# Designed miniproteins, single chains, part 114

Each design is a single chain, and the fold is of that chain. pLDDT is the mean over its residues in the fold that is shown.

## One batch from the design tools (miniprotein)

Design m3967
Fold by ESMFold2-Fast:
Structure m3967 (fold): chain A 74 residues (1-74)
Amino acid sequence: SHMAKEVLSEEFRRLVLAIARDEGEDISELENITDPEERNEKLVELSRRWSQRIAEELKAAVDAGIARQKELEK
């Protein structure tokens, strides 16, 4: 796929930025990056730096989603 491996979904990008901000990273400059390629590269860099935390948050989100689905099936 055309650069699909380097493109983060909107939800995943929000998660990465939320984690980076929570961990004390300065993400304010990302808002000033107008080039989509450069912005995506910075997001990938942040995701690599915080990969373990991202994995933990994704697992928590999946577990919460499963729990919510089970509630709706009652």
Scores: mean pLDDT 71

Design m3968
Fold by ESMFold2-Fast:
Structure m3968 (fold): chain A 68 residues (1-68)
Amino acid sequence: DKAAQLAAEKARLQKEFWEAAHRVSELGDAYAADPSKAAEYFAGADELRKLHQEMKARIAAGEAEVAA
């Protein structure tokens, strides 16, 4: 069942995204306490942005495959 596989993939991608978002939040807290952590925070924020775009693209591709 292609739809069931897509649902499982969406759940996995969403979990990975929220785990990454939580990590970036922790880096933000570290940066607020110590300005020397700015590079780590901004690098993490950039990776989170890329992960979000990859997640959206993968979900869209999977939905197109299910619809075909």
Scores: mean pLDDT 83

Design m3969
Fold by ESMFold2-Fast:
Structure m3969 (fold): chain A 75 residues (1-75)
Amino acid sequence: MSPQRIAVLAEATLAMAEIHLSVLKRYSPEDEELLEEARRKVLEKIDEVIEEARELGVEHLLDWERVEELRKEAE
């Protein structure tokens, strides 16, 4: 329930998803099936983070710039 803690946890979750996608792109850039699955997983994780924050009433504390950057990487 601490807004600061929720923001930190959301940031950590998004950072881990970004690293995972980055590693996959670097290691298997030609595996379109694997990359498409990873992109879908990243988008699902973003949506989960947003919904959780919305349920807790702290959606406005999310780092929306990071969310948009990660969405662009998942495209």
Scores: mean pLDDT 73

Design m3970
Fold by ESMFold2-Fast:
Structure m3970 (fold): chain A 77 residues (1-77)
Amino acid sequence: SAAEEEKAREEAEKIAQRAVDYLESKLLKPLTEEERKRVFEAAFKAALQSKVEPSEEQRLLTAMIAGSMEVLRLVEE
């Protein structure tokens, strides 16, 4: 249903934001707004795709891995 899809998106957004906040806390320099958006989008996509996982902790880990990979791509650019 539309309500279930909305709830899944809201949950994924919260997980992605937690991942971004955690990753940024470990960086020597803060992310720019554009960089933060890219990391969030990577984490959000990973969190949304992992919605079938029963563990929120596992979903957060997946989002953090995706976010960290995007941070590495930013450093290489």
Scores: mean pLDDT 79

Design m3971
Fold by ESMFold2-Fast:
Parts: sequence; structure tokens; C-alpha cells
Structure m3971 (fold): chain A 90 residues (1-90)
Amino acid sequence: SMAEEHLRKLEELAKKIRELVDKAFEAVQNGDLETAKKLVEEARKLSDEAIEHARRIREVGDPETALEADTLVAFISMEVAIAERMVESA
């Protein structure tokens, strides 16, 4: 279904965001704040895409799939916010 396609894309974005956040943390630990800022900015852009995919799932998907998407987006948003806070604090 269209909702399943959006969910798969959302899961792919979640994996990419986690990878970017992890790399940003490593960059902060190494004192490379410019690289960390760039990685976090990319993660935020992907997070915005994830929010749009979740919105589409809510419009066309069943309630169970919509709940799964909303849960994943909430987790993504928290990961990105934590990463932004780490970079700002460094």
C-alpha cells in the first residue's frame, strides 16, 4: 500500500538520522565542531522529510500504521533535538 511505502521510507530515514547523529557525537568528542554542525543540519533536514512521510501515512494509512509512524517520528525528533543540544553546548 501507499502507507507501507511511506513507512519503509520513514524507517530508512530513521536509520540515516541515527547514523548522522552518531557521527556528529564522534565529531564533537574529537573537537571537530564544524563537521558536527553540518551533520546535525543534515539530520534535521532528514527529520523534516520523516515528518512529511508520517503526515502522509496519517492521511492514507490505517490507525495501527499511523501510530507506528507517529512513534518513530517522535523518537527521530528527540534524537535530532539531543544532537542539536550537544553541538550548541560544545
Scores: mean pLDDT 86

Design m3972
Fold by ESMFold2-Fast:
Structure m3972 (fold): chain A 72 residues (1-72)
Amino acid sequence: SDDELLAQFRKSADALLEKSKTASKDEIEAMLDEFKKSYRELLKKLSPEKAFEARLITIAVTGEMQVQIQKK
């Protein structure tokens, strides 16, 4: 279901944010690229309403990852 897909995507987002605290700049950039790839694939499966929720999660994760990159 869309709810299960979003829950798994959120779990992946939370795991990436935790890893970004100790990862190198290059590792964070690679992880962010793969996360954005996962987001694009997810958009093909979700309804428009749930796609909007996935977009908000992706914006938040991208912002935090960019902050972590600037610290390295």
Scores: mean pLDDT 84

Design m3973
Fold by ESMFold2-Fast:
Structure m3973 (fold): chain A 78 residues (1-78)
Amino acid sequence: RAALAEQLRAAADYYESQGVLEAARYLRRAADAVDRGASRDTVARLVGKATYALGLFMGLSDDQARALADQVAAEVRA
């Protein structure tokens, strides 16, 4: 839905303003994927990559950031 793409772009703008540039880039790519009618799996993968980047920026370990990204991606797939 257009509403989901708008929410993802708003989140990207917010994280870009906080200096989390990698997370912002993946969220914009996820929004573009929603607009293109890409699979839920493609959107989940991109949101997961954004979450991983955000986790690392927040000081989480690689394992912790990966676990959080996998959890968020699973929620998007549901």
Scores: mean pLDDT 84

Design m3974
Fold by ESMFold2-Fast:
Structure m3974 (fold): chain A 79 residues (1-79)
Amino acid sequence: DLVERAAEIGREEARNPGSPDALPPRDKPLSLLEQVRASVSGILSYNRKMSEEEAAELGRQLALALSGEDLEKVSLPVV
Protein backbone atom coordinates (compact mmCIF):
# COMPACT_ATOMS: atom_id res chain seq x y z
CA ASP A 1 0.00 0.00 0.00
CA LEU A 2 1.58 3.24 -1.18
CA VAL A 3 -0.03 5.36 1.55
CA GLU A 4 1.16 3.04 4.33
CA ARG A 5 4.68 3.03 2.85
CA ALA A 6 4.57 6.84 2.97
CA ALA A 7 3.44 6.65 6.62
CA GLU A 8 6.48 4.47 7.43
CA ILE A 9 8.73 7.02 5.71
CA GLY A 10 7.22 9.69 7.96
CA ARG A 11 7.90 7.62 11.07
CA GLU A 12 11.49 6.95 9.96
CA GLU A 13 12.14 10.66 9.37
CA ALA A 14 10.72 11.49 12.82
CA ARG A 15 13.02 8.91 14.44
CA ASN A 16 16.11 9.77 12.35
CA PRO A 17 15.68 13.28 10.97
CA GLY A 18 17.46 13.80 7.69
CA SER A 19 19.64 16.78 6.90
CA PRO A 20 17.57 19.76 5.64
CA ASP A 21 20.63 20.66 3.53
CA ALA A 22 20.37 17.43 1.55
CA LEU A 23 18.78 18.22 -1.80
CA PRO A 24 17.37 15.58 -4.17
CA PRO A 25 19.09 15.16 -7.56
CA ARG A 26 18.07 18.19 -9.60
CA ASP A 27 18.44 16.58 -13.03
CA LYS A 28 16.25 13.52 -12.40
CA PRO A 29 12.56 13.22 -11.50
CA LEU A 30 11.86 11.89 -8.03
CA SER A 31 9.58 8.94 -7.39
CA LEU A 32 6.42 9.59 -5.38
CA LEU A 33 7.96 8.12 -2.22
CA GLU A 34 11.18 10.13 -2.68
CA GLN A 35 9.05 13.28 -2.97
CA VAL A 36 7.21 12.31 0.24
CA ARG A 37 10.51 11.77 2.08
CA ALA A 38 11.90 15.14 0.95
CA SER A 39 8.69 16.94 1.93
CA VAL A 40 8.45 15.26 5.35
CA SER A 41 12.12 15.96 6.04
CA GLY A 42 11.64 19.63 5.11
CA ILE A 43 8.54 20.01 7.30
CA LEU A 44 10.22 18.25 10.26
CA SER A 45 13.11 20.73 10.00
CA TYR A 46 10.58 23.42 11.07
CA ASN A 47 8.83 21.26 13.70
CA ARG A 48 11.29 18.95 15.41
CA LYS A 49 8.76 18.10 18.16
CA MET A 50 6.41 16.28 15.80
CA SER A 51 5.58 12.77 17.03
CA GLU A 52 6.15 9.64 14.93
CA GLU A 53 2.38 9.28 14.50
CA GLU A 54 2.00 12.90 13.36
CA ALA A 55 4.86 12.40 10.89
CA ALA A 56 3.26 9.15 9.67
CA GLU A 57 -0.05 10.95 9.06
CA LEU A 58 1.84 13.73 7.24
CA GLY A 59 3.43 11.09 4.99
CA ARG A 60 0.03 9.56 4.22
CA GLN A 61 -1.52 12.94 3.36
CA LEU A 62 1.43 13.87 1.12
CA ALA A 63 1.19 10.54 -0.73
CA LEU A 64 -2.54 11.10 -1.30
CA ALA A 65 -1.95 14.64 -2.57
CA LEU A 66 0.94 13.67 -4.86
CA SER A 67 -0.85 10.58 -6.25
CA GLY A 68 -3.78 12.72 -7.47
CA GLU A 69 -6.26 11.49 -4.85
CA ASP A 70 -9.27 13.56 -3.82
CA LEU A 71 -7.92 16.71 -2.18
CA GLU A 72 -10.80 16.68 0.33
CA LYS A 73 -9.16 13.56 1.82
CA VAL A 74 -5.93 15.51 2.38
CA SER A 75 -5.76 17.15 5.80
CA LEU A 76 -2.24 18.10 6.83
CA PRO A 77 -1.75 18.64 10.57
CA VAL A 78 -1.06 22.29 11.34
CA VAL A 79 1.31 22.58 14.30
Scores: mean pLDDT 62

Design m3975
Fold by ESMFold2-Fast:
Structure m3975 (fold): chain A 116 residues (1-116)
Amino acid sequence: AAEARARELAREGLAAFKAKDYQKAIAYFQEALALAPESIWTPDLLERIGRAYDKLKDYQEAKEQFERAAKLYQELEDYVNAAFSYLNLAKVYEKLGDMKEAEEAERKAEELEKRS
């Protein structure tokens, strides 16, 4: 029941994101996380929240979401999605002016791609 509702909320969030209603998308994805906080979709929801914050130019919030997503994907041994999250993290670091952290995130993505 809770996981089925979380999936429904995630679909509504995706629809809001496609409509460019990024604040509404974040609200739906956060509600989905609250209903199923330790699910296999948790890193996907965090990635989507990070992308929505990036579109809103809330780069600190985007950074936190991509860091959490990358870490959880690594724990799941999903190296392809972990690498993708690190690349998004690197782009956010560039927007924040944190060039050393951006380069470190890019290197981490390259390392993970070699494992996939």
Scores: mean pLDDT 88

Design m3976
Fold by ESMFold2-Fast:
Structure m3976 (fold): chain A 84 residues (1-84)
Amino acid sequence: SSAAELAELAERVAEILEREPERVREQLTPVDELARELAEHLRQDPERAQAVLERAREVMRELAERADWEAAARRLREILEEAR
């Protein structure tokens, strides 16, 4: 179940990030890449997904300070914490 939830998280993050305005896109590119990488790792190697997940948390936390994508960052952090 956790693997499916994390893969869904990565896909939903990518969707949310794609909706963000241009002014934040340069910062969202690394996060989008991490989210997609996480989805791939969850299918192949769940252990590797954990390392990517932790890094994604840090990136999301930094970007969450921006009001433009606060909802996306918040959802990410909630799901990441539940995956502990």
Scores: mean pLDDT 53

Design m3977
Fold by ESMFold2-Fast:
Structure m3977 (fold): chain A 66 residues (1-66)
Amino acid sequence: MSEAEKNSQIYAESLKELLETDEEFRKLLDEGQDAMVAGDSKKMSENMSKAVSLLKKKAEELRKKE
């Protein structure tokens, strides 16, 4: 597999694991979605940034083991 394919797979696995095990991650995504629907771009961006930080941290952990 290419490096891009491996990175995509690691992020997909990280996302799946966080969605299954991390209630805070799910809450950040839900609140971000609600903020988007309400037109609160600042709150949406803040929640998405936090969710992305958790995703990157999880991907880093999985990448280190792979």
Scores: mean pLDDT 78

Design m3978
Fold by ESMFold2-Fast:
Formats: structure tokens, sequence, C-alpha cells
Structure m3978 (fold): chain A 75 residues (1-75)
């Protein structure tokens, strides 16, 4: 969770919000690999660095509950 906050802090507020909203949807879908891949592509189209988007979803897979709590707190 601390590392996830650090990564989000490197983004603009709009990008961070988009990442958190996308991560919430992916977590609630059970984190299928195809959904993660499609979501990363969508975030890259919005200007999020691909490496950062990949790291966010890697961390969300390690701690889905913590990632979901962070996303809900940002709403």
Amino acid sequence: TARLRELLGRLSPAQARAVLEAARGVILSGMPPETIAATIKALVRLGVPESLAREVFRLAQEDPEGALELADAAS
C-alpha cells in the first residue's frame, strides 16, 4: 500500500484518479490477466507510463484489499 501511494504520487491528480478507478474495477472483476492487459493499454492512452501502470497492477495482485481501500478512500 505505501509503495502504491508512492507510484500514484508520481502521476497528475487526474491520472492517479483514473488509475485508482481502473484498479478498483479490475480488482472487483477478480483480476483476470486479459482485463489487466486491456486496462494497462487504456491507461497508457491516457498518458500513464506503461511501466508504472504494470507496477500498480502487480502491487494490487499482492494486496487486493489494500489497493481497494486506497481506491475507495480517493472517491
Scores: mean pLDDT 82

Design m3979
Fold by ESMFold2-Fast:
Structure m3979 (fold): chain A 68 residues (1-68)
Amino acid sequence: SLLAPDPEQAIKDAEEAYKKALEAFKQGNFVEATRYSVAAALLYTAAGEPDKAREVIRESQKAYEEAK
């Protein structure tokens, strides 16, 4: 990559995106929820937090199923 992200900032951004994703799932806004979930997982992966990225995917799938 031309630019390396700041891992701490990437984690904070991922946390914010994840919260927005879960809120969007509760509201039935699945397009927004999917965008934020993907963003959060990618940011956690870029920050070197693959376990957290997997958690985001798992919890997002659960939230989607519960909202349907």
Scores: mean pLDDT 81

Design m3980
Fold by ESMFold2-Fast:
Structure m3980 (fold): chain A 88 residues (1-88)
Amino acid sequence: SSLSEEEQEKLKERLKKMGIELRFLEVDVTDAQGNTRKVTVSALHLAALLEARGLDEEEQRRKLRELGLSEEEIEEIFRVREQSLAVS
């Protein structure tokens, strides 16, 4: 699902406090009826979706690179996830 504007703003504020710049991506999503549409997701949201699909860290990194993320952006995503796990 696409991130709402409210969710995007909340994530930006949270990440800004941590010194992290949030990037948004357009991805093609196919619904249960076979309709394909473009949705806007944050890089963090996308990484969480890949993890939920059972992809390991190496496969997640490959998918993020295929979508045009830089190595710096990928490192920030994993750093934020590590931080989130530490406070869970």
Scores: mean pLDDT 65

Design m3981
Fold by ESMFold2-Fast:
Structure m3981 (fold): chain A 94 residues (1-94)
Amino acid sequence: SRAEEARELAAEAEATLERMARFDEILAERAKKAGVTLSELQKKVLELARRTMEEAARLILEGIREGRLEEGLRRAEEKAREAEKEIEKLLAEE
């Protein structure tokens, strides 16, 4: 049953990452439709979000592999919170 749980959790993580990756595509499509060019700030935010998603995925998969999913999820959540604070700082600087 643990092997099935690990497979289901990996599938859920992949689905979440695919949905997050589509966010960039949706944003790009909306910008193009509106005739809006992405600003340097928006590009930095997107780059940070993508790097954070990659790191979070790595931590979750590592946790699954080592049988420490809870620890992997916690570390991934910490990375997401750090990225959120960095985005807030970027948005506050003009």
Scores: mean pLDDT 72

Design m3982
Fold by ESMFold2-Fast:
Structure m3982 (fold): chain A 112 residues (1-112)
Amino acid sequence: MSPLAKFIKELYEKYLKKKGYITKEDEESLEKLLEFAESLPEEEQELILEALKTGKLPESLLEPLSVEEQIAAELRLIGAQLTIELLEEGKISLTELEKSLLPFIEWYRELL
């Protein structure tokens, strides 16, 4: 299992412990998230995980961007981190995580 897929699986385990159950929709979203993660090059997965875990984007990726684009980039990362935290607390579903995390990763990959 790739680094990002392992992270997603750990989030699922935390979510399951908080909720005590999983819906069919949650299972479908988990499968999509895991398939997506496994489709990514390992090097890109490691960069994505570092950003999600640290709350920081590399300066080299930010320097070419305008001030407005840099602010938008930081807000996207904050949004992804908040969604992860809310999932770990059982406050949102895996489907809501999918809807937030997939667009963040696709956007971040365009910067790499």
Scores: mean pLDDT 84

Design m3983
Fold by ESMFold2-Fast:
Structure m3983 (fold): chain A 105 residues (1-105)
Amino acid sequence: SLMEQIEELRKRLEELEKKIEEAKNDKELEEIIRELGELIDEIERLAKQARTPQELQEILDLARRQLELSMKVLNKSGKNIKLINQAIGEILRSIGLIFEIELRL
């Protein structure tokens, strides 16, 4: 069901938060940014499938969490311009998705 897919993505975001907190080097942060890109694509896919305000609200919460994690990656990027730019890209994608979902509520 759609709600089962939402819960699966929620768990993936929780696991990713732990990876962000435990990340020790720029290579690990680059992998995390790739996983964030994959997660936002899945959240966008679920948003297109949503039919009820309850489903949209749950997906909105996922998008807000995605934004929070993208900001945490930015904070850990230090002076690495490549990582900063990639993290900003994920932040902007998350903001765009939040706005698209809010317009449907």
Scores: mean pLDDT 90

Design m3984
Fold by ESMFold2-Fast:
Structure m3984 (fold): chain A 82 residues (1-82)
Amino acid sequence: STAERAAELLEKVGENLRKAGELAGITPEDVARMVALMLREPEALSEAQKLVREAIEAAGKGDVETAAKLLAEAKKLVEKAE
């Protein structure tokens, strides 16, 4: 069913994003801070938002290494915007 396929895809994306975050050294506290700053300064952090989107796409394709690299780059941009 469509619901079963959606659930399987979400599970795979979530697993790969978790692995990518671990490789990038991103903590839950880092995620919370990044999200808060992206919501506060969306234009200044547009490149960071693009990198996060690309990381999700890479994770969806099973490319954990690329997702990790993109997440690490997004974190660096967020740290500069503080």
Scores: mean pLDDT 78

Design m3985
Fold by ESMFold2-Fast:
Structure m3985 (fold): chain A 109 residues (1-109)
Amino acid sequence: MSEEEIREKLLEIVEEMENDPRMAHVLLPPDLSLAPNYLQRVPQPVSLAQIREDIESGKIKTIEEFKEKMELLLQNVKTALPESHGARQDIERFYEEVVLPKLEELEKE
């Protein structure tokens, strides 16, 4: 698969995440005025908006680099929210049921 084909496929996955309400909590960068202690707990914040920018700018060029950013996003969610929080459960489930299967299919090409 070419770098351009990978970029297009990763942007399709990001667009699906952006359009799903289960991903709403990670769609935009955190508002630090509403969560001033967020950076003390999560020193490397990641949002879907940042992941999109990284793909479009060429900072994410491979499926592996995309996976690393998604794993960081999930780690941040686990740090910020307890296991009982609905948003954490929705984000983790969407990644496992929708995102990971799509990435596995791309890795087979």
Scores: mean pLDDT 78

Design m3986
Fold by ESMFold2-Fast:
Structure m3986 (fold): chain A 61 residues (1-61)
Amino acid sequence: SEVDKIVEEVKKKIDERNPKTAKELMDAFMEEIEKLKATLSPEKFRQVAEKLFEWLKERLA
């Protein structure tokens, strides 16, 4: 789906920044979330953000 494609692109961009600490990961994550909020419709943003927050939770565990 389009949502899944956006999610995978954002994950790739975050990983390309090579975050080595939880703070670096959070900073990269928040930067990408801000970009998504500016570019996507509210409904599409919600769907993408939900999947990205789930992924972030798994990465921080």
Scores: mean pLDDT 84

Design m3987
Fold by ESMFold2-Fast:
Structure m3987 (fold): chain A 67 residues (1-67)
Amino acid sequence: MKELREKIIERLKEGDKAIDQGDIKTAQKQREELRKISEEADKQGDDITSSMALISASVIDIGIKNQ
């Protein structure tokens, strides 16, 4: 649980930085990694962490679309 949440924060930070730099490919990669974290959390029965990862992926997706 804690390790997955730390990964969510790291991926969100990297995605935000990539968006600020106009690096859409890196932002897309971080979005996909967050979706994978969501699937992993869901498999472990951690619905809260899964939802956090999906929300974080959506934040990056919105940032990409607003470029």
Scores: mean pLDDT 83

Design m3988
Fold by ESMFold2-Fast:
Structure m3988 (fold): chain A 63 residues (1-63)
Amino acid sequence: MLSEEEFDAEVEVALALMLYGINKAMGVSKEEAIETLKKFGDRAKSPEARRVIEEIIKELEKE
């Protein structure tokens, strides 16, 4: 069973990925989609979710 903190982190990461996917599907630019993801990560309650989201952003910026 995941702890409440681990569950919250996974939910926030999943929401961040969904938000990014929706923005891309709507034709939002890569730069705007990444900025939205950064804002979501900054507001994430879980420190673990913030770290994972930051790693995702860095990988997206390299591509």
Scores: mean pLDDT 76

Design m3989
Fold by ESMFold2-Fast:
Structure m3989 (fold): chain A 59 residues (1-59)
Amino acid sequence: MTPAQKEAYEELKKYMADPSLTADEFAAKLKEIKEKTGLSDDELNDVLEQLSREIAAAA
């Protein structure tokens, strides 16, 4: 991962761990992270897939 992807990973991991966060709120946070880090949709999707795999494996 690039440093920007790692930053996005750490921020998204916190949001995915929050059970009170709605899907709409999560989508808004994704947009903020994309704007802040300058990641492409593909680079952001790589981070999301990694987090989804880790959460699925933990469940």
Scores: mean pLDDT 77

Design m3990
Fold by ESMFold2-Fast:
Structure m3990 (fold): chain A 89 residues (1-89)
Amino acid sequence: MKAKLETDINKAMLLMRASVIRLEIDSLEPEMSEEERKIAEEMREFIREIEDKLVHTDLSEEEVKELIKELEEKWKEAKEKIKELREEE
């Protein structure tokens, strides 16, 4: 019972972070180049894979925490690539 509540809270946090990242991408999209849009599409696809796992897989608390970490790392890499493309002009 207690462990299930903690897992549900972590799943809610993961969904919240995915939603925030999607909003950040949407905010950047109007000024994106073709290459930047490809990076955004790959990030959106990764978010969809996470959402699919949350719906169709019985994830442990540890697995959910790992997915949050992977989501943050992927978004950091995506932002760095977008920044690099913009600095190259």
Scores: mean pLDDT 79

Design m3991
Fold by ESMFold2-Fast:
Order: C-alpha cells, then sequence, then structure tokens
Structure m3991 (fold): chain A 66 residues (1-66)
C-alpha cells in the first residue's frame, strides 16, 4: 500500500545514508565477495547472533502477548 511504499522509500534512504556514512569508515570490507565464501557465511552467522538476541526479545514479547 501507499504507507508501505513510503516506509520502504524512507528505509531505503536511511540505509543508503548509513551506507554512505560507513563508507567514510573502513568500508573496504563489504561482503568479502565470493572470494571468501566462508567469511561471508561467518559474517552472516555473526550478524544472526546479534539479531538473534533482538529477535528473541520480540518473540518473547509476542508470546507474552499471546
Amino acid sequence: SLEELQQMAGAGAGELAVREAEKKSPGSEIEGESRIEGDKGIGIARAGETVSEAEITVEEVLEALA
């Protein structure tokens, strides 16, 4: 819907801004490309771990509400 489109645009702009700001930092390590597939997997796992904690919070709250 229109609201989602607006939010999506905002989210995209925000992420783009963050990406640009991070470029000023040591952003020479983007994803590791296909060269280091293992590193890419590890990176995702690490990110998942941090997100996992946040996700648990949401899941716990959601279950409490249910």
Scores: mean pLDDT 50

Design m3992
Fold by ESMFold2-Fast:
Structure m3992 (fold): chain A 85 residues (1-85)
Amino acid sequence: PALKVTIETKDEETAKKVQKALEEWAAENGMVKEIRTEGNTITVYIEGKTEDEVVEAALRMIELARQAGAKKVSVERVSEEEALE
């Protein structure tokens, strides 16, 4: 299963801080396929073997993003093809 997490911040400086926190977390696991920052928005693609593990990873990511200054976080299910192999 794969999830797309979209994180919105107030400005590009805050987005860079959120991205750094997420990259540090991602280095500890192999589930993160891509982290992309465009202006004040960060998009993260995660893929795992079970639905439970991708949901758990998304919840940890949401907590880290909010602690780093994220304004809004949205999560959606995507195909593994869309998660950019």
Scores: mean pLDDT 78

Design m3993
Fold by ESMFold2-Fast:
Structure m3993 (fold): chain A 66 residues (1-66)
Amino acid sequence: MEVLGDADIAGVAGGHGNAAALLSSTGRYAVIKSGDETSAVAVLLGDNGAEVRLVGAKAGEAAALG
């Protein structure tokens, strides 16, 4: 787990003030849920932890799919 700024990640995709940001076990993906966790955005993180791809899908599967 080598990722910083989970609060910023939640803010970027959440936008509802009731968001949650989850990191994959390897820190390769950041999964962002917004609202009542009914919508989610997964952010694929590069080797430096910077998002290289943004995928809009369900949290778990989108993060794994990248």
Scores: mean pLDDT 44

Design m3994
Fold by ESMFold2-Fast:
Structure m3994 (fold): chain A 77 residues (1-77)
Amino acid sequence: NLSEVAIDIFQKHLEKPIVLLTPEPGESLEVASIRLAFDIAVGELYIYAYVHGKTNELDTIELQLQDLLDKEIAKLS
């Protein structure tokens, strides 16, 4: 299940400390950490989908990851 793989990748990166992180201007370190976890997860999802021939699901799964990103950032407000 590509959706489960995508969620698992994002959660794994949210759980790991990011040691070499520089926030964007106006961005908190916590938001920058979540954003970087998202960027890594999207990259790994694309590689996984291309390797396994599941590119037809990418748009839907990317929207699911975007929703999770928004929810994680909202927890900080």
Scores: mean pLDDT 75

Design m3995
Fold by ESMFold2-Fast:
Structure m3995 (fold): chain A 78 residues (1-78)
Amino acid sequence: MIIVSDETVEEANKLTPEEIAQIQQYWAQAQQAHDQISDQSEELREYLKELYENTSPDARDIYKVLLEVADLLLERAK
């Protein structure tokens, strides 16, 4: 979901119909990219969760650290 600021709305009101159409096209492309990245992140997280559950206790600490690093990277991507 894309959050639009009040300042962005003010600038949008000054745009020509051609510029608005171009922005809508870029927004559609960004939405597709976002959905693709989101799906990949969800799939990777599920995969790591499954590995953690099915791994020996000795290796679980490694997967726990990897999950924590993945969470940190996702938080920085915000």
Scores: mean pLDDT 59

Design m3996
Fold by ESMFold2-Fast:
Structure m3996 (fold): chain A 107 residues (1-107)
Amino acid sequence: SENLEQFKKIYDEIKKVVDEALKRFRELAERIRASTDPEEQQRLVEEFHKLEEETSKKIKDLVNKANEIFKKMTPEEQKEFFKLSKELGDYIVKARKEMDKLADEAL
């Protein structure tokens, strides 16, 4: 199915965005904890919050694209879409919990 292939590309792109964001959040959290300069620590905290906003926007834009593809799907394609969307949602929730933990420990 062409619609499912397009959705799977978006699914993979969302996972990549999430994975790359988590790596950057971990690196920023480490740098915040290691910093002995209050001004540097403040700049890194601001960078952490900016990364969260940018990541949330990217995911929202990709989810909106996935929803537009969903509107073109047959009932059979929609069943697979719902299954994959549930799995992706769980993946994002797990990643968000890890990011919140990193924020709590570093900020």
Scores: mean pLDDT 88

Design m3997
Fold by ESMFold2-Fast:
Structure m3997 (fold): chain A 69 residues (1-69)
Amino acid sequence: SSSDRERLAELGNEIGRALRAGDWEAARAALEKTRPLMSDAEYEALVAALDAGDWERVDRLLTRALLRL
């Protein structure tokens, strides 16, 4: 839905901003909020990418989820 897409875009921007600031706790908290907007598999992949420090994969996964919504 439009609302879900807007919310995921907002959270994606929040995650990116936190990562640029080096605030891992804020990035993780924003990522947790994406859970209801994603499948379990999408969310698990996003968590794994964030924990691995693979920011390119985080961005790619968020973009893929946005295109689905």
Scores: mean pLDDT 83

Design m3998
Fold by ESMFold2-Fast:
Structure m3998 (fold): chain A 100 residues (1-100)
Amino acid sequence: RVEELIERLETEEPTEELLVEALELLRELETQPEIPSIFELVKLIPNVTKDDVEMAKIILSIPDPEEATKALLSRFEPQTVRDFLIKVLRVALEYLEKAS
């Protein structure tokens, strides 16, 4: 599931619907006790940018994935949001692999 969504984010146009789906998956992964919070996952990104940190703050402030996605797209290009979500999902995937 996580690997499939990362592939879709890398190969498909970053539509609002696809970005919402990615945020919904990240919220689902946060319910796993083995997976750190989104903000802790962001800190573990190897090449974290200032934009990545600002996007993480928006997501933490807005629990609803649809509202969070709209807030992100009001401030960032869809490609920037996509790249951020790919980075966070890749870090989360590393934790899932360690738990398996």
Scores: mean pLDDT 78

Design m3999
Fold by ESMFold2-Fast:
Structure m3999 (fold): chain A 64 residues (1-64)
Amino acid sequence: ELPPLARRLVEQARAAKTPMDASAIELGVATLLASAKSAGNDEEAEAFQRALDEVQRIVDELEA
């Protein structure tokens, strides 16, 4: 389902103690998403988009 790298980044975001730590992971996932889109890898881009959505949810929860 999720590529191993995307899954590890989501798990790392869940372990983050601060919004700042989670936001750093969000930036990393967004960079990977941009690279996948630039390469024309639609399947990988979709997977990283799903990972980004999950990490953004985690950041929002930590900021609440």
Scores: mean pLDDT 80

Design m4000
Fold by ESMFold2-Fast:
Structure m4000 (fold): chain A 63 residues (1-63)
Amino acid sequence: MITKEEVEEIIEKAAAHLVEKSGLPRELAEKFARWEVENADPNRPFVLPDGTKYDAAELKKAL
């Protein structure tokens, strides 16, 4: 079971990648990463840029 704390860590990790890759401000990168989780297909794994996979339905429930 994915916890709220784990979801926030996943969002921070995704946001950090967006900052490094795109040079986005951290605040905007975090908002975009959160939006991606909220709009992820619950029937598919949520995949981070490093290839780590999470259950999208569990991520959405923990938000």
Scores: mean pLDDT 79

